# Designed miniproteins, single chains: the designs that were tried, part 102

Each design is a single chain, and the fold is of that chain. pLDDT is the mean over its residues in the fold that is shown.

## One batch from the design tools (miniprotein)

Design m3769
Fold by ESMFold2-Fast:
Structure m3769 (fold): chain A 76 residues (1-76)
Amino acid sequence: KTAVLDMPPEELASLTPEEIERLARTVANAAKEKGYTAIEIPEDAPEEFRRAVQKAADEAGIDVKVLTKEEYEARR
């Protein structure tokens, strides 16, 4: 199973790098605890956030799936 990350890109852009890393770790740990094997994020998410999520997911032992705009909307 995969977890879809439901956070607005505009809101993520206002966060500091430290806040982004903390948020990414929280999401990755929560997904792992729920038994998800991957986190799905939209391709239009800020690059800094995508990197932070990838790092946190690697540390948690889960995958990251980048969704196209169409795929992300289909999963809403």
Scores: mean pLDDT 72

Design m3770
Fold by ESMFold2-Fast:
Structure m3770 (fold): chain A 55 residues (1-55)
Amino acid sequence: MKKEEELEFAIREAFARMLATVYKLTDEQIEKLMEWLKKNKNVTGEEILKEIKKL
């Protein structure tokens, strides 16, 4: 991956982990969320929140 793509992913991962803490996700749900983020690199914060609601 390009350096900027890695940084963007790291920011999205940090945001998703913060939301996971707020929504009290289990370790298994967090793992599913991280797998989804790896497959969907260009997602918005709203799409991350929507995915959390499906867990």
Scores: mean pLDDT 76

Design m3771
Fold by ESMFold2-Fast:
Structure m3771 (fold): chain A 75 residues (1-75)
Amino acid sequence: MEETEKKLEEKVERIRKQIEQLKDKEKADSLLKGLENMRKAMLVSLKNGKLTPDQILTGFETAEIRVQYELKKEA
């Protein structure tokens, strides 16, 4: 449980740092709010057993792909 929560927080922080690199600050703010809401929802789902650690990890990988897409669009 604690190890999974640590990996989740590390992944969230990694994605947060990527969002902070966006030149579009309004989009960055929107994505940061979305990431924080997702973090809270995923922690609740993990504690309730509704989602497996692998499903949560996949969700954040999908979110990271979206952020990478937005970064490439600004390149």
Scores: mean pLDDT 80

Design m3772
Fold by ESMFold2-Fast:
Order: C-alpha cells, then sequence, then structure tokens
Structure m3772 (fold): chain A 80 residues (1-80)
C-alpha cells in the first residue's frame, strides 16, 4: 500500500539513504497522488540531499493538498 511505502521510505531516510527514500515516496505517490504525507516526506528527502529548490516544490504540493482538504471540510460545514 501507499502507507507501507511511506514507512519503508522513512526507514531509508533515517539511515541517510535519500535516493532510496525518494524512490519509495515516489511509488507511494503513484499509488495515492493525494497523499500529502508522501509529498512532505519526498521534500524532506530532497532537503536531506541539499536540493532545497526541489524540496520546496514538494512541500508546496503537500501544503496545496492539505489546503484543499481543509477547504472541502469548511464548505461541508457552511452548507448546513
Amino acid sequence: SAEELVEEGERAFKEGKYDEAIELYQKAIELDPDNAEAWLNLGKAYMGQGKDEEARRYFDKAIELLGKKAEEKAKELEEK
């Protein structure tokens, strides 16, 4: 599952295996492109490699997804 791939990627990240972590997070995103956690972790892995510009793009994607989910819930509450 996407969740299992994120967990595998986090283990690789903890060991400093950033390329392996990136591949695992990318696979998680292929299974669930709306998984904000996978996008966030992908950004952290790029940051670990010193690729701050790439990391920022992935963090922005995670923020976008979280913002969309929050807006959806707010609209549900406003419709009464």
Scores: mean pLDDT 80

Design m3773
Fold by ESMFold2-Fast:
Structure m3773 (fold): chain A 47 residues (1-47)
Amino acid sequence: SMEELRKKIDELQKKINELAEKFRKTNDPELAQEIYQAEVELRRLRR
């Protein structure tokens, strides 16, 4: 449903923001990969 999709998008955006903040502090390549995967998932949900 649209409501479920919106919640998934919101949760994913929050996850990306949290990972991005950690990446800014640590510059950890594992975090960069997690951000990339989350962004790919977000794009799939938005199409």
Scores: mean pLDDT 83

Design m3774
Fold by ESMFold2-Fast:
Structure m3774 (fold): chain A 75 residues (1-75)
Amino acid sequence: SLEDLKERLKKAEAAGNFEEVARIYLELAQYHYAKGNYDEAIELFEKAKEYARQAGNETLVKEAERLIDIVKKKK
C-alpha cells in the first residue's frame, strides 16, 4: 500500500540506507504511474535517481533514467 511504502521510506531515510531509499522511491513512482499521475511519477523517479547516485549504484541510476523517459513519452 501507499502508506506502507511511506513508512518503509521513513525507516530507510533514518538508517541512511541510500540504496533502499532509491528503491522505495522507484516503488512510489511506479504506484503513481499506475494511477496516471505522470508528473508525480517523474518527480519520484528523479528522487530515486538522486539517491541511487548517492549510493554509487550506476545500474539503479540508469534504471531510473529509463523509467523517466518511458513516463515522459506517455504524457
Scores: mean pLDDT 87

Design m3775
Fold by ESMFold2-Fast:
Structure m3775 (fold): chain A 94 residues (1-94)
Amino acid sequence: SRDLELARRAIELLREAVRALEEGNLEEARRLAEEAIELARKSKSEAAPLIIEAGELLLEAVEAREEGNELEAEILVGLALIQLGVAELILSKE
């Protein structure tokens, strides 16, 4: 379904955002996270709220890194990855 396709694409973009953030490309990480949130908001999938939350956590991680708060950024990325794992599990059952 279109809703599952939107949710899966949003997860892919957030995984790319994590990689960009790890590489220090903060502008690309922000862009990818914002695009993923927009796609997830268009999805009626049960996973959509978790994907949106993961995207918002990654935007907070970008801000923390811009401020030099490396530990906070690492914690926020970890929380986002947990949300993405749960979202993928939900999608695998539908």
Scores: mean pLDDT 90

Design m3776
Fold by ESMFold2-Fast:
Structure m3776 (fold): chain A 80 residues (1-80)
Amino acid sequence: SHMERLQKRVEENKKRIEELVKELDTALANGDKQAARDKVIEIGAIATLMEILAVGDPSLRPVAEEFRAIADEAEARYNA
């Protein structure tokens, strides 16, 4: 069903953003500013995708807000 496909996409995006945050942590620890920037961009793209999905399905709004908070924190950490 559409709902099952949507739930699967949310779960896949949750796993991907968690992986990207760990990769960002590694890049920042190594002083790899280029890798860190690439991870921040990818995290932001996932947050934007979730916000777009939440427009069509308002039940996803809390998840979209959580992803945006992760993206904002990632950008702040990169800019520190």
Scores: mean pLDDT 87

Design m3777
Fold by ESMFold2-Fast:
Structure m3777 (fold): chain A 65 residues (1-65)
Amino acid sequence: IEKEIEELEKELFELEVELSLARMKLSIAKLMGDEKEAEEYEKKIEELEKKIEEVKKRLEELKKK
C-alpha cells in the first residue's frame, strides 16, 4: 500500500508538471493567435485534468484505511 501511494504521488507530480507546461503553451498559442494550437492544448489540458482527478481518487482510496 505505502509503495503504491509513493508511485501514485510520483505519477501525480509528473502529471501536474505536464499540466503546467500545457497551460503555459496554451497561453503562448493564444498570444500568438494560433487558434489550432490553442485548441489542441485546451484538449490536452482537459485530458490531463481528468487523469489527475483519477490519480487523486486512487490516492484518497488508498489513504482511507
Scores: mean pLDDT 82

Design m3778
Fold by ESMFold2-Fast:
Structure m3778 (fold): chain A 72 residues (1-72)
Amino acid sequence: SEEKELILRLIALKLRKIGLEFELELLKEELEKAKKEGDKKKVEELEKKIKEIEEEIKRLEKEIKELEEKLS
């Protein structure tokens, strides 16, 4: 029961991480375009959003590692 719940949670966290990594790639492409266009306001907005997503990915990586250690 507990092992099944941990496995399902692990799958959900891994899928969430994949989605955030995809969003991060798109935002980094938008950031490159904004930098080339000299749009300083958009650069600042995108850099802030990128940092927020990178922090969320790091939190997910920590939780994934903790769950994988419990399943080992």
Scores: mean pLDDT 89

Design m3779
Fold by ESMFold2-Fast:
Structure m3779 (fold): chain A 56 residues (1-56)
Amino acid sequence: TLFEENLGAAYTYLRSLGLDEGTINQVLSRALDKLRKAKSPEEAIRIALEVLEELK
């Protein structure tokens, strides 16, 4: 599904930044509702980065 593609893209991108699994899980959990509504993998990555910024 598009949601699975979006989630996978966000996860892979965050992992490529060198983030630990705990931080990735926290970001994705917080972003989950927005990721369900994301229209593309690129939008999903942007949403994940926005949530990551909020955790600083």
Scores: mean pLDDT 83

Design m3780
Fold by ESMFold2-Fast:
Structure m3780 (fold): chain A 79 residues (1-79)
Amino acid sequence: ALEEAIRALELAAEYWKKGTDEDIKKALEYAARAQELIASDPEVLAALEARAEARAAELAGLSPAEQAEALAAALRELQ
């Protein structure tokens, strides 16, 4: 589950960086899949929410691609 969520976030970040309408649509689909996978594990979700609260101001300044990359890095740290 975690590795699948990480891969989905990495793909979302790649597609957001490409910036075409089709790529943005793919980015949103992968981001939604990652959120679904994260939500299926309450312990992982709680750990990510605590981390996001601690870094809220920093994360708010990031682009969608950078936010996806930051979330993928956080998930790797939880493994």
Scores: mean pLDDT 76

Design m3781
Fold by ESMFold2-Fast:
Structure m3781 (fold): chain A 101 residues (1-101)
Amino acid sequence: MLTEEEIEEAIRKLLESKDERERLLGARLLAESKDERAVEPLIELLLDKSAAVEVRTAAARALGEIGDERAIEPLQEVLEDESAADPVKEAAREAIEKIKK
């Protein structure tokens, strides 16, 4: 279980770290926490077209694990974006299915 300070640190690493591994770890920790405070930062990262494909894929999966309905519309936007990479779209589809169940 993450403390409030650990959740804030994970969000900071997710959005601001230059190390892809730290960003991926942040996404995983936030997914495991299932804390709703992670939803908006993960949506921001999901929709960031400059972010690495693996990082955006992790953000989509984390949103699916948290299960907050606020993520459905952003995930659908990714599915409709012809420029989005296939791994990101696949993770977005799976996340929507998890949230709606």
Scores: mean pLDDT 82

Design m3782
Fold by ESMFold2-Fast:
Structure m3782 (fold): chain A 72 residues (1-72)
Amino acid sequence: MLSAEQRVAARGLLAHLRAHDPAFADLDLADPGNVRAAAVVLEDLGRVPRGEALTLSAEEAALRDRIAAALA
């Protein structure tokens, strides 16, 4: 389960992407899968402490890759 810190940071990233990138304009900030995908990106970037290991669905992994590409 995501920590409160990871959840706040992930939602902040999703809100930033939705506001500034047309590719993410329809991104649901309340979707738990979207929050999980963003949290994994932030963990990979060292922006939040590594939490419990998350297994992403195919859809969550695809969003994780899209977010990572947008931040590169």
Scores: mean pLDDT 78

Design m3784
Fold by ESMFold2-Fast:
Structure m3784 (fold): chain A 75 residues (1-75)
Amino acid sequence: SNREKAEELLEEAERLVREAERAFAEGRYEEAIRLANEAALLAEKAAKLDPSLRERAEELVKRADEIALRAARAL
């Protein structure tokens, strides 16, 4: 179902946000940006497949964007 696929995408996005946070903490800023951007794309796809997940997806996009912005400033 679209809900199951959306939940899987959202779980993957959550993992990528955590990986981006770790990469940022380790000074791997270019990797943090790539991971954060990928997480945001997956979260947006999840929200499109199941709009009931929109709020969770928007929070993940916000976290990903914050990581990417901070990493870009540190380059």
Scores: mean pLDDT 90

Design m3785
Fold by ESMFold2-Fast:
Structure m3785 (fold): chain A 66 residues (1-66)
Amino acid sequence: SIEELLEQLEKLNPELAKIAREALEAAKRGDFETADRLLTRGVVTNDLSEEEIELLNELGRLMNKL
């Protein structure tokens, strides 16, 4: 679930989890373009591990199904 993925991300990288939570709030209000942009910037502006990238991609995939 989205909540479980956010908890996993929080343990690995709390700053990225904050970005992901902001993206989720955008998705909840139907602003999927903003949600995707926030997640994409999170990936592009940080030197992320493969695990962090995989979690962000999975979160984005689930948010697009909301």
Scores: mean pLDDT 77

Design m3786
Fold by ESMFold2-Fast:
Structure m3786 (fold): chain A 112 residues (1-112)
Amino acid sequence: DREKLLELLKEALLKLGVSEEQAEEILRRAEELVEQNPEPSPVMSDEERELKATLLNLIVEIRGEPLSPEELELLDALTDAISRIIVHEDEEAKKAIDEFIKKQEELRKQLK
């Protein structure tokens, strides 16, 4: 269900430190990009791939249940679009996410 996936994506973005207003804007733009360009670009930067992986991992954690093949296909397209928007167009969201990742890495080092 598309609505449930958008809700999960919003929750994932909020957990990454993105504001509610920014998360809603990013999701709106991602939906528009998916509708206009149904085929994802074959070329992703390392930064886009890392952010996509982070989003997918959070969605799996929040969901707690296996995703259907249809949900996985839609999530793949949406997370691709979101990663491109954040990396190239939303400096504020990118900064928040980078800070979250850095904080998690530092906590991981302290637990050793």
Scores: mean pLDDT 75

Design m3787
Fold by ESMFold2-Fast:
Structure m3787 (fold): chain A 82 residues (1-82)
Amino acid sequence: SLLEKGIKALREGKFDEAVKYFEEAIKENPSAEAYTALGVAYLAKGEYDKAIESFRKALELDPNNKAAREILYHAERLKERR
């Protein structure tokens, strides 16, 4: 799957490639998991604003996603402490 390819790229430190796979996954099937993964890739790149936006989209699709909520909380704090 595109999500699996993105996660593999993320593990290999290929953050731009990971973003591309997650964006393609979202285009085919928007999901909280895909938006959360996109946010994690943006965090790894230091793109905090894009990460926050991605996590907010994940929570719009799944408001009960504890992982996305917790990561969003930390991402917002990282942005404020830059």
Scores: mean pLDDT 85

Design m3788
Fold by ESMFold2-Fast:
Structure m3788 (fold): chain A 62 residues (1-62)
Amino acid sequence: SKIEQLRNEAERSRKLAEEYDKTADELEAQGAPPEQVRQAHINSVAARLRAVGYEVELELLE
């Protein structure tokens, strides 16, 4: 169903954001170039915003 798809997409996007946050922390700890750390942070924020979008759609369908 659309509701199940939105829940799965929201959860997936939240998990992606958490994984990108972990990647950014690991890259920073390893002394990776600042651009790589910044890109991981950008990817995390983008995934979090997508999750919020799906969560808002779910609220509107309830």
Scores: mean pLDDT 87

Design m3789
Fold by ESMFold2-Fast:
Structure m3789 (fold): chain A 92 residues (1-92)
Amino acid sequence: MSKEEFDLEVEAALLTMELHILKKEYERAKKNGDKSRIEEVLNQLKELQKRMEELIERAKTLDGPTAERVRRWLEENLQEAKKLIEEAEKDL
């Protein structure tokens, strides 16, 4: 594994953890009817989406099974983030 592949995998893991945290925060805010917190989480999800899209583009510049696996993983997480954004926007 190259340093670039390692850094990519670490960044992808951090973004995935952030998505899981934001999903839990959104679910809690929705259950409590906290529209202000839903709005905060929505803004954080939009920033996370942008960071995921940027990392996917970086992953496309690398060849090999590690880069392909990380890109697929990020694309799956990006779809989950987009779904959460749509749900949060409907709750506002």
Scores: mean pLDDT 86

Design m3790
Fold by ESMFold2-Fast:
Structure m3790 (fold): chain A 83 residues (1-83)
Amino acid sequence: MEAAIAEAQAALPEDPEYAKELAKAQVALDAGDYESAIEHLEKAVELRPDDATAWAALAQAYRKLGDEKKAAEYEAKGREAAA
């Protein structure tokens, strides 16, 4: 049961931090602060690199900044995470 206990403990600090970074990114995106949104989304994908939602939001933020190449790269990473 050690693995189950460690998993539950790891989920508690990771879930609040991931949700917090996603929430901050969403607020920044809604405000048009795409640079701030990217910083928070980069932290979110670092915490959960297999979450396609954060990668898709990161691609959207780069498109809003006019960086189509970075947007395409993160969109591809989001597809990999979703597959």
Scores: mean pLDDT 73

Design m3791
Fold by ESMFold2-Fast:
Structure m3791 (fold): chain A 66 residues (1-66)
Amino acid sequence: VVEAAREAAEWVKKGGDRNLAAIHVSKAALDAGVSMEDANRIGSAVYQGKTEEAIKLAEEAEKKVK
C-alpha cells in the first residue's frame, strides 16, 4: 500500500489523472485489508498530490492491519 501510495501521488504531482490515481490507491488499500475510512484518507491525499501525507497515512494503515 505504501508503494502504491507513493507511485500514485508522484504520478499526480507530474500531472497525471488524479481520479484514477486516487481510485487505484484506495483499491490497493482495501485489497490489503485497510479500512474503508483509511483507504479514503489515503486516496484523498493522493488526489491532492500530497506524497508525504499519502505515504504516512498508508504506513499508519498498514500497522492497523496487523
Scores: mean pLDDT 78

Design m3792
Fold by ESMFold2-Fast:
Structure m3792 (fold): chain A 102 residues (1-102)
Amino acid sequence: GAEELLEEAERLLAEARELLKRGDVEGALEALGRALDLVERAIRQARAAGDRELLERAVRLAREALELAMEALKQAETLEQILRAIALVLRAIGLLTEVELE
């Protein structure tokens, strides 16, 4: 369910944060992408269930993912890493915009 997806997303965001502290941009980008996929799925399930608490938790994780994606962009060393980080930033903004416009 949405709760299990959000728990796994929280673990992946914690992993991304530690990877960024070590300068592992590649690992952080991979973890962030997986976390955002889980957050997006959790938002869809929480909305279908009318679960506002799970939806608020998903929004909070999307904001954390945005902050970490912006940090990954700042640390990015290659054009590929820059483009991947920008894509993650845009995905996180898109999820936040979708929820806030409801």
Scores: mean pLDDT 88

Design m3793
Fold by ESMFold2-Fast:
Parts: structure tokens; C-alpha cells; sequence
Structure m3793 (fold): chain A 67 residues (1-67)
């Protein structure tokens, strides 16, 4: 459980870093930052489902930036 929570937050953080490196649209970057914050909040609450959902949202937003 803890490792899965850590992995989800770590993935969201890496997606945020990649988006920042791409000089992304500020609105999309803000959405990824919000998704990362939700992942951190879920980690603090021990909510694995919420952490995974936030990580998946960050990934979808990153794919939109890369397209």
C-alpha cells in the first residue's frame, strides 16, 4: 500500500516536471500542478484510489501537451 501510494505521487511529480520542461500552455500546466497536489493530499490521507486517479489525470494532461 505505502509503496503504491509513493509510486503514484512520484509518477504525478515526474509528469509535472516533464510538462514544465516542455514550456507548456500555462492553463494545462496549472491543471497538472493541481493534479499533483491532489496526489500529495491523497498520499497524506492514505487514499490509494485518489492518488492513482490524480496520477492518471496528470498523465492525460501531459499527453495533451505532447500532442
Amino acid sequence: MEKELEDAVKRAYLYLLEAQSLDADPALLAQIEAAFQRAVDAYKAGDLEAAKEASEEAERLLRQIQA
Scores: mean pLDDT 81

Design m3795
Fold by ESMFold2-Fast:
Structure m3795 (fold): chain A 87 residues (1-87)
Amino acid sequence: GELEELYEEIKKLVEKALELAKKAMEIAEEKGDKKALLRAIGALLRAIGLEFDAELLYEKGDIEGLKRVKEEAEELVKELEEEIEKL
């Protein structure tokens, strides 16, 4: 159903965001870019928060909440892809 499909999509987006944030942290550390490193750490924490929110909303059956978390996860992935390209 829609609830399960949204949750699976969010899990994939969060997994991608976590991997991108880790990659951004590694690149920033190698370059000695402290500001980029702090941004990447912030993105990692945001991804962890979205994972937690998605699990709680899934357990509650909150489709509208999951739609919001999906949009936030998509935005985070986009931000991280753009940040990595500029690093």
Scores: mean pLDDT 89

Design m3796
Fold by ESMFold2-Fast:
Structure m3796 (fold): chain A 89 residues (1-89)
Amino acid sequence: MSEEELEEEVKLALARMMLSILKNLPMSKEEAAALLERAAKLLEELGKSKNEEIREEAAELAREMAEVAREYGAEEQAERLEKLAEKIE
């Protein structure tokens, strides 16, 4: 595994952890929006990967995070994540 591959795998694991936190830990709308914004930036970088599997998983995570964003009422973050998923696919 190259450093680039390791970095992408670590970023993907971090994104999955962020989604798990959003789904399982109670937090304020503001806290959720901040975490979603950080996750969106991370997924944007993963979407530039040359690895199709990493891009596919980043797109899936973006779609799931968009749904969670809507549940929190974080509409701006939800729209950002939906557009990101469409751009990656």
Scores: mean pLDDT 82

Design m3797
Fold by ESMFold2-Fast:
Structure m3797 (fold): chain A 73 residues (1-73)
Amino acid sequence: MAQVEELERRIKELEKQLEEAIKAGNYDKAIKLLEELRRLRVSALALQGKYAEAAAELKELDKKIAELKEKAA
C-alpha cells in the first residue's frame, strides 16, 4: 500500500514536470520524463495486480513517446 502511494506521488510530480517541459518546447527532456513516467505507472499497476491495465497503459505511453520523438526530430 505505502509503496504504491509513494509511486503515485512520484508519478504526479513527473506529470507536472512533463507539462512544463512540453510547454517550454524541450522535447528531449519531455521524452526522458515520459520514459520514467511509463516505468513508474506500469510498475504501480503491476503491484496492484492490474496486468491488463498495465499492458494497455504501456501501449498508450509507447505511442506518446513515439509522437514526442517525431516532434524532437
Scores: mean pLDDT 79

Design m3798
Fold by ESMFold2-Fast:
Structure m3798 (fold): chain A 67 residues (1-67)
Amino acid sequence: SKKEKIEELLKKLEEAVKRGDLDKAAEIIKELLKIAPNDIELWRRVLEITGWPPMAVRVLVLEREEK
């Protein structure tokens, strides 16, 4: 289900952040937002897991979304 995929991706995000793998963390965040782009609760969970400020997440998503 979509919920199971989101939970699995959140676990992988936590692991990527702990390793300092910013490229994988960004890819996982983009995939999460692609699945549920308007889910404020999911976005808050991403911020909690990463510890990054909201502006950093927004910049990573928007800059890589625009060519």
Scores: mean pLDDT 72

Design m3799
Fold by ESMFold2-Fast:
Structure m3799 (fold): chain A 55 residues (1-55)
Amino acid sequence: SSELREKIRELVLEEAGLTVEYMLALLKNDPRVDEILEEIKEKAKELEKALEELK
């Protein structure tokens, strides 16, 4: 469905944004680096579930 495609697109963009934030956190020795990584992992799980609905 179009709704599922939009959800996948949004999750991809969110993960991309978090990836940039993670890279900047690493460069700055930000103490939130591990927190950002966990958030990326959760977004990856959401993407996997959405993709399984298409298969």
Scores: mean pLDDT 83

Design m3800
Fold by ESMFold2-Fast:
Structure m3800 (fold): chain A 68 residues (1-68)
Amino acid sequence: MDSTLEQLRRDSEETLELAEEGKLSIEEIEKAIELLEGLLPKLKDRPELRKLTEETLKRLKEILKEKK
């Protein structure tokens, strides 16, 4: 198991929760999106984690659009 990828998954879930509560800045949400998008190519061998990451990205992008 890649502990770094699992930590990033947990961090992304916490980031999403904070973003949904409106507690993150626009810059913080944009940085989270950038990090997760950079991870998607590395998750080709991990379909469940990739799907979760794509769902998190979709939600973060929606929140970012509403916050702008």
Scores: mean pLDDT 76

Design m3801
Fold by ESMFold2-Fast:
Structure m3801 (fold): chain A 80 residues (1-80)
Amino acid sequence: SAAQAAVRELKERLAAIYERLIELLRSQGREEEARLAEEHMEKLLAFLDELEKNEPEKAASVLPTLQAQLEEAEAWLAEQ
């Protein structure tokens, strides 16, 4: 479905951005922040995996919020 495709794309973007963020934070000696970012990423990926697998009707309503959060992370990385 279109919703499943959107979740998959968001999941791929989320993983890529957060992996880069975690690497950057660790390279700067910010291990505690890196750990928190990793935990946050794991929780979001698990949630997105559930949405993709089960095609819940609420996926369409939740995706904009998750996309906004990802956009904030992308913007932060662009400033580094």
Scores: mean pLDDT 76

Design m3802
Fold by ESMFold2-Fast:
Formats: sequence, C-alpha cells, structure tokens
Structure m3802 (fold): chain A 70 residues (1-70)
Amino acid sequence: SSVPAHLRVGLLVREIVESPNLEEALKRVEEGARKMGASEEEVRRAIELGLERRKELGIEDSDELAVLPP
C-alpha cells in the first residue's frame, strides 16, 4: 500500500466525518480501505472513531446503521 499505516485510520475517519450520511460513509470507507490496503482491524477502528466523531460534531445519523460487527 502507498498509504502509511499510521495515516490509514485517520483518512478513513475523515471519509466518515465528511460523508452526508452513514450509508455513504460506510461505502466510502469500504472503497478507501480497498484502495489503501487497510486491514479489517483498521476499518473497524476507523468506523468506531468516525461514528464517535460524527456524534461529537452533532451530525444526526440513522441509528439503524450504527452497529459494528461482533
């Protein structure tokens, strides 16, 4: 991957925060992770942090999409 490991989670978090809704955020994260070669763990961490950041910024999202895989 051309993207340094320490930047991958942060870049995915940015995609989540900048997306208009959770459905689009998850699509952008999947595409970005595929392009940069992010691991499943990095994707999970980015989703967790990104959703927390959206909540802190007062972005209103559908609760139906706020579930991480077990």
Scores: mean pLDDT 73

Design m3803
Fold by ESMFold2-Fast:
Structure m3803 (fold): chain A 52 residues (1-52)
Amino acid sequence: SLEEKIKQLEEEIKEIEERIKKEKDPRKQAILSTVRGIYRGEISFLKQLLEA
């Protein structure tokens, strides 16, 4: 379901945030931050579909 997908993506974002904290390479941090942004965008889109 959309709700399950949203929760899964929220968990993946938490993992990415933990990886960012451990990452020492600023280029890799930038890539991780970009991926986090994409997932946040997907969550926002899915939430809009769920509440439509």
Scores: mean pLDDT 85

Design m3804
Fold by ESMFold2-Fast:
Structure m3804 (fold): chain A 70 residues (1-70)
Amino acid sequence: MSKLEKALEILSKVLSDEEVKLLKDLAEKALKAGYSEEEVLKKLIETLKIRYKDDPKMQEAIEELEKILK
């Protein structure tokens, strides 16, 4: 399983199926543009930190995503 697939699985517990699908589509587009999987995941984490700063469940999911990057 790729790091990105694992990240989307973690997010599926906090986000709707529609939101997860949108993020998957955006990630695939970034990979086609020449970004690495690690760069895509880093950008995703930064975006989630800004957008969901007041959501404690999302903050816990972000911590799990940061573990995948290491």
Scores: mean pLDDT 80

Design m3805
Fold by ESMFold2-Fast:
Structure m3805 (fold): chain A 109 residues (1-109)
Amino acid sequence: SEIEKKVKEVLERLAEKYGVKIENLEETVKNTLALAKALADGILSVEQILRGHSDNIKLTMIELTAALVALGLEKSPRFEELEKEFLELVSKIDPEFAEEAKKILEELK
């Protein structure tokens, strides 16, 4: 699907830029799409995901960015709320990453 293709491109681009190794890209794409659905359904919050994965925070931020890309392309009614929360939280952790994620998410508009 076009959404899977874009999610894969975003994961590869950010992983390369930030020197993060993705061992299984196809599995990571599937996990990212499941994450997008869980966020849209309100099963998990962005804050819970970031707090739960503090030992691998850069990969977690990359996967959340790609999940938000999927939600933006699907025109999820929760996209704007989740994007705002994500950028506010990530800007406190890694301001440089937050600016890169913002640019990627703005390209969906």
Scores: mean pLDDT 86

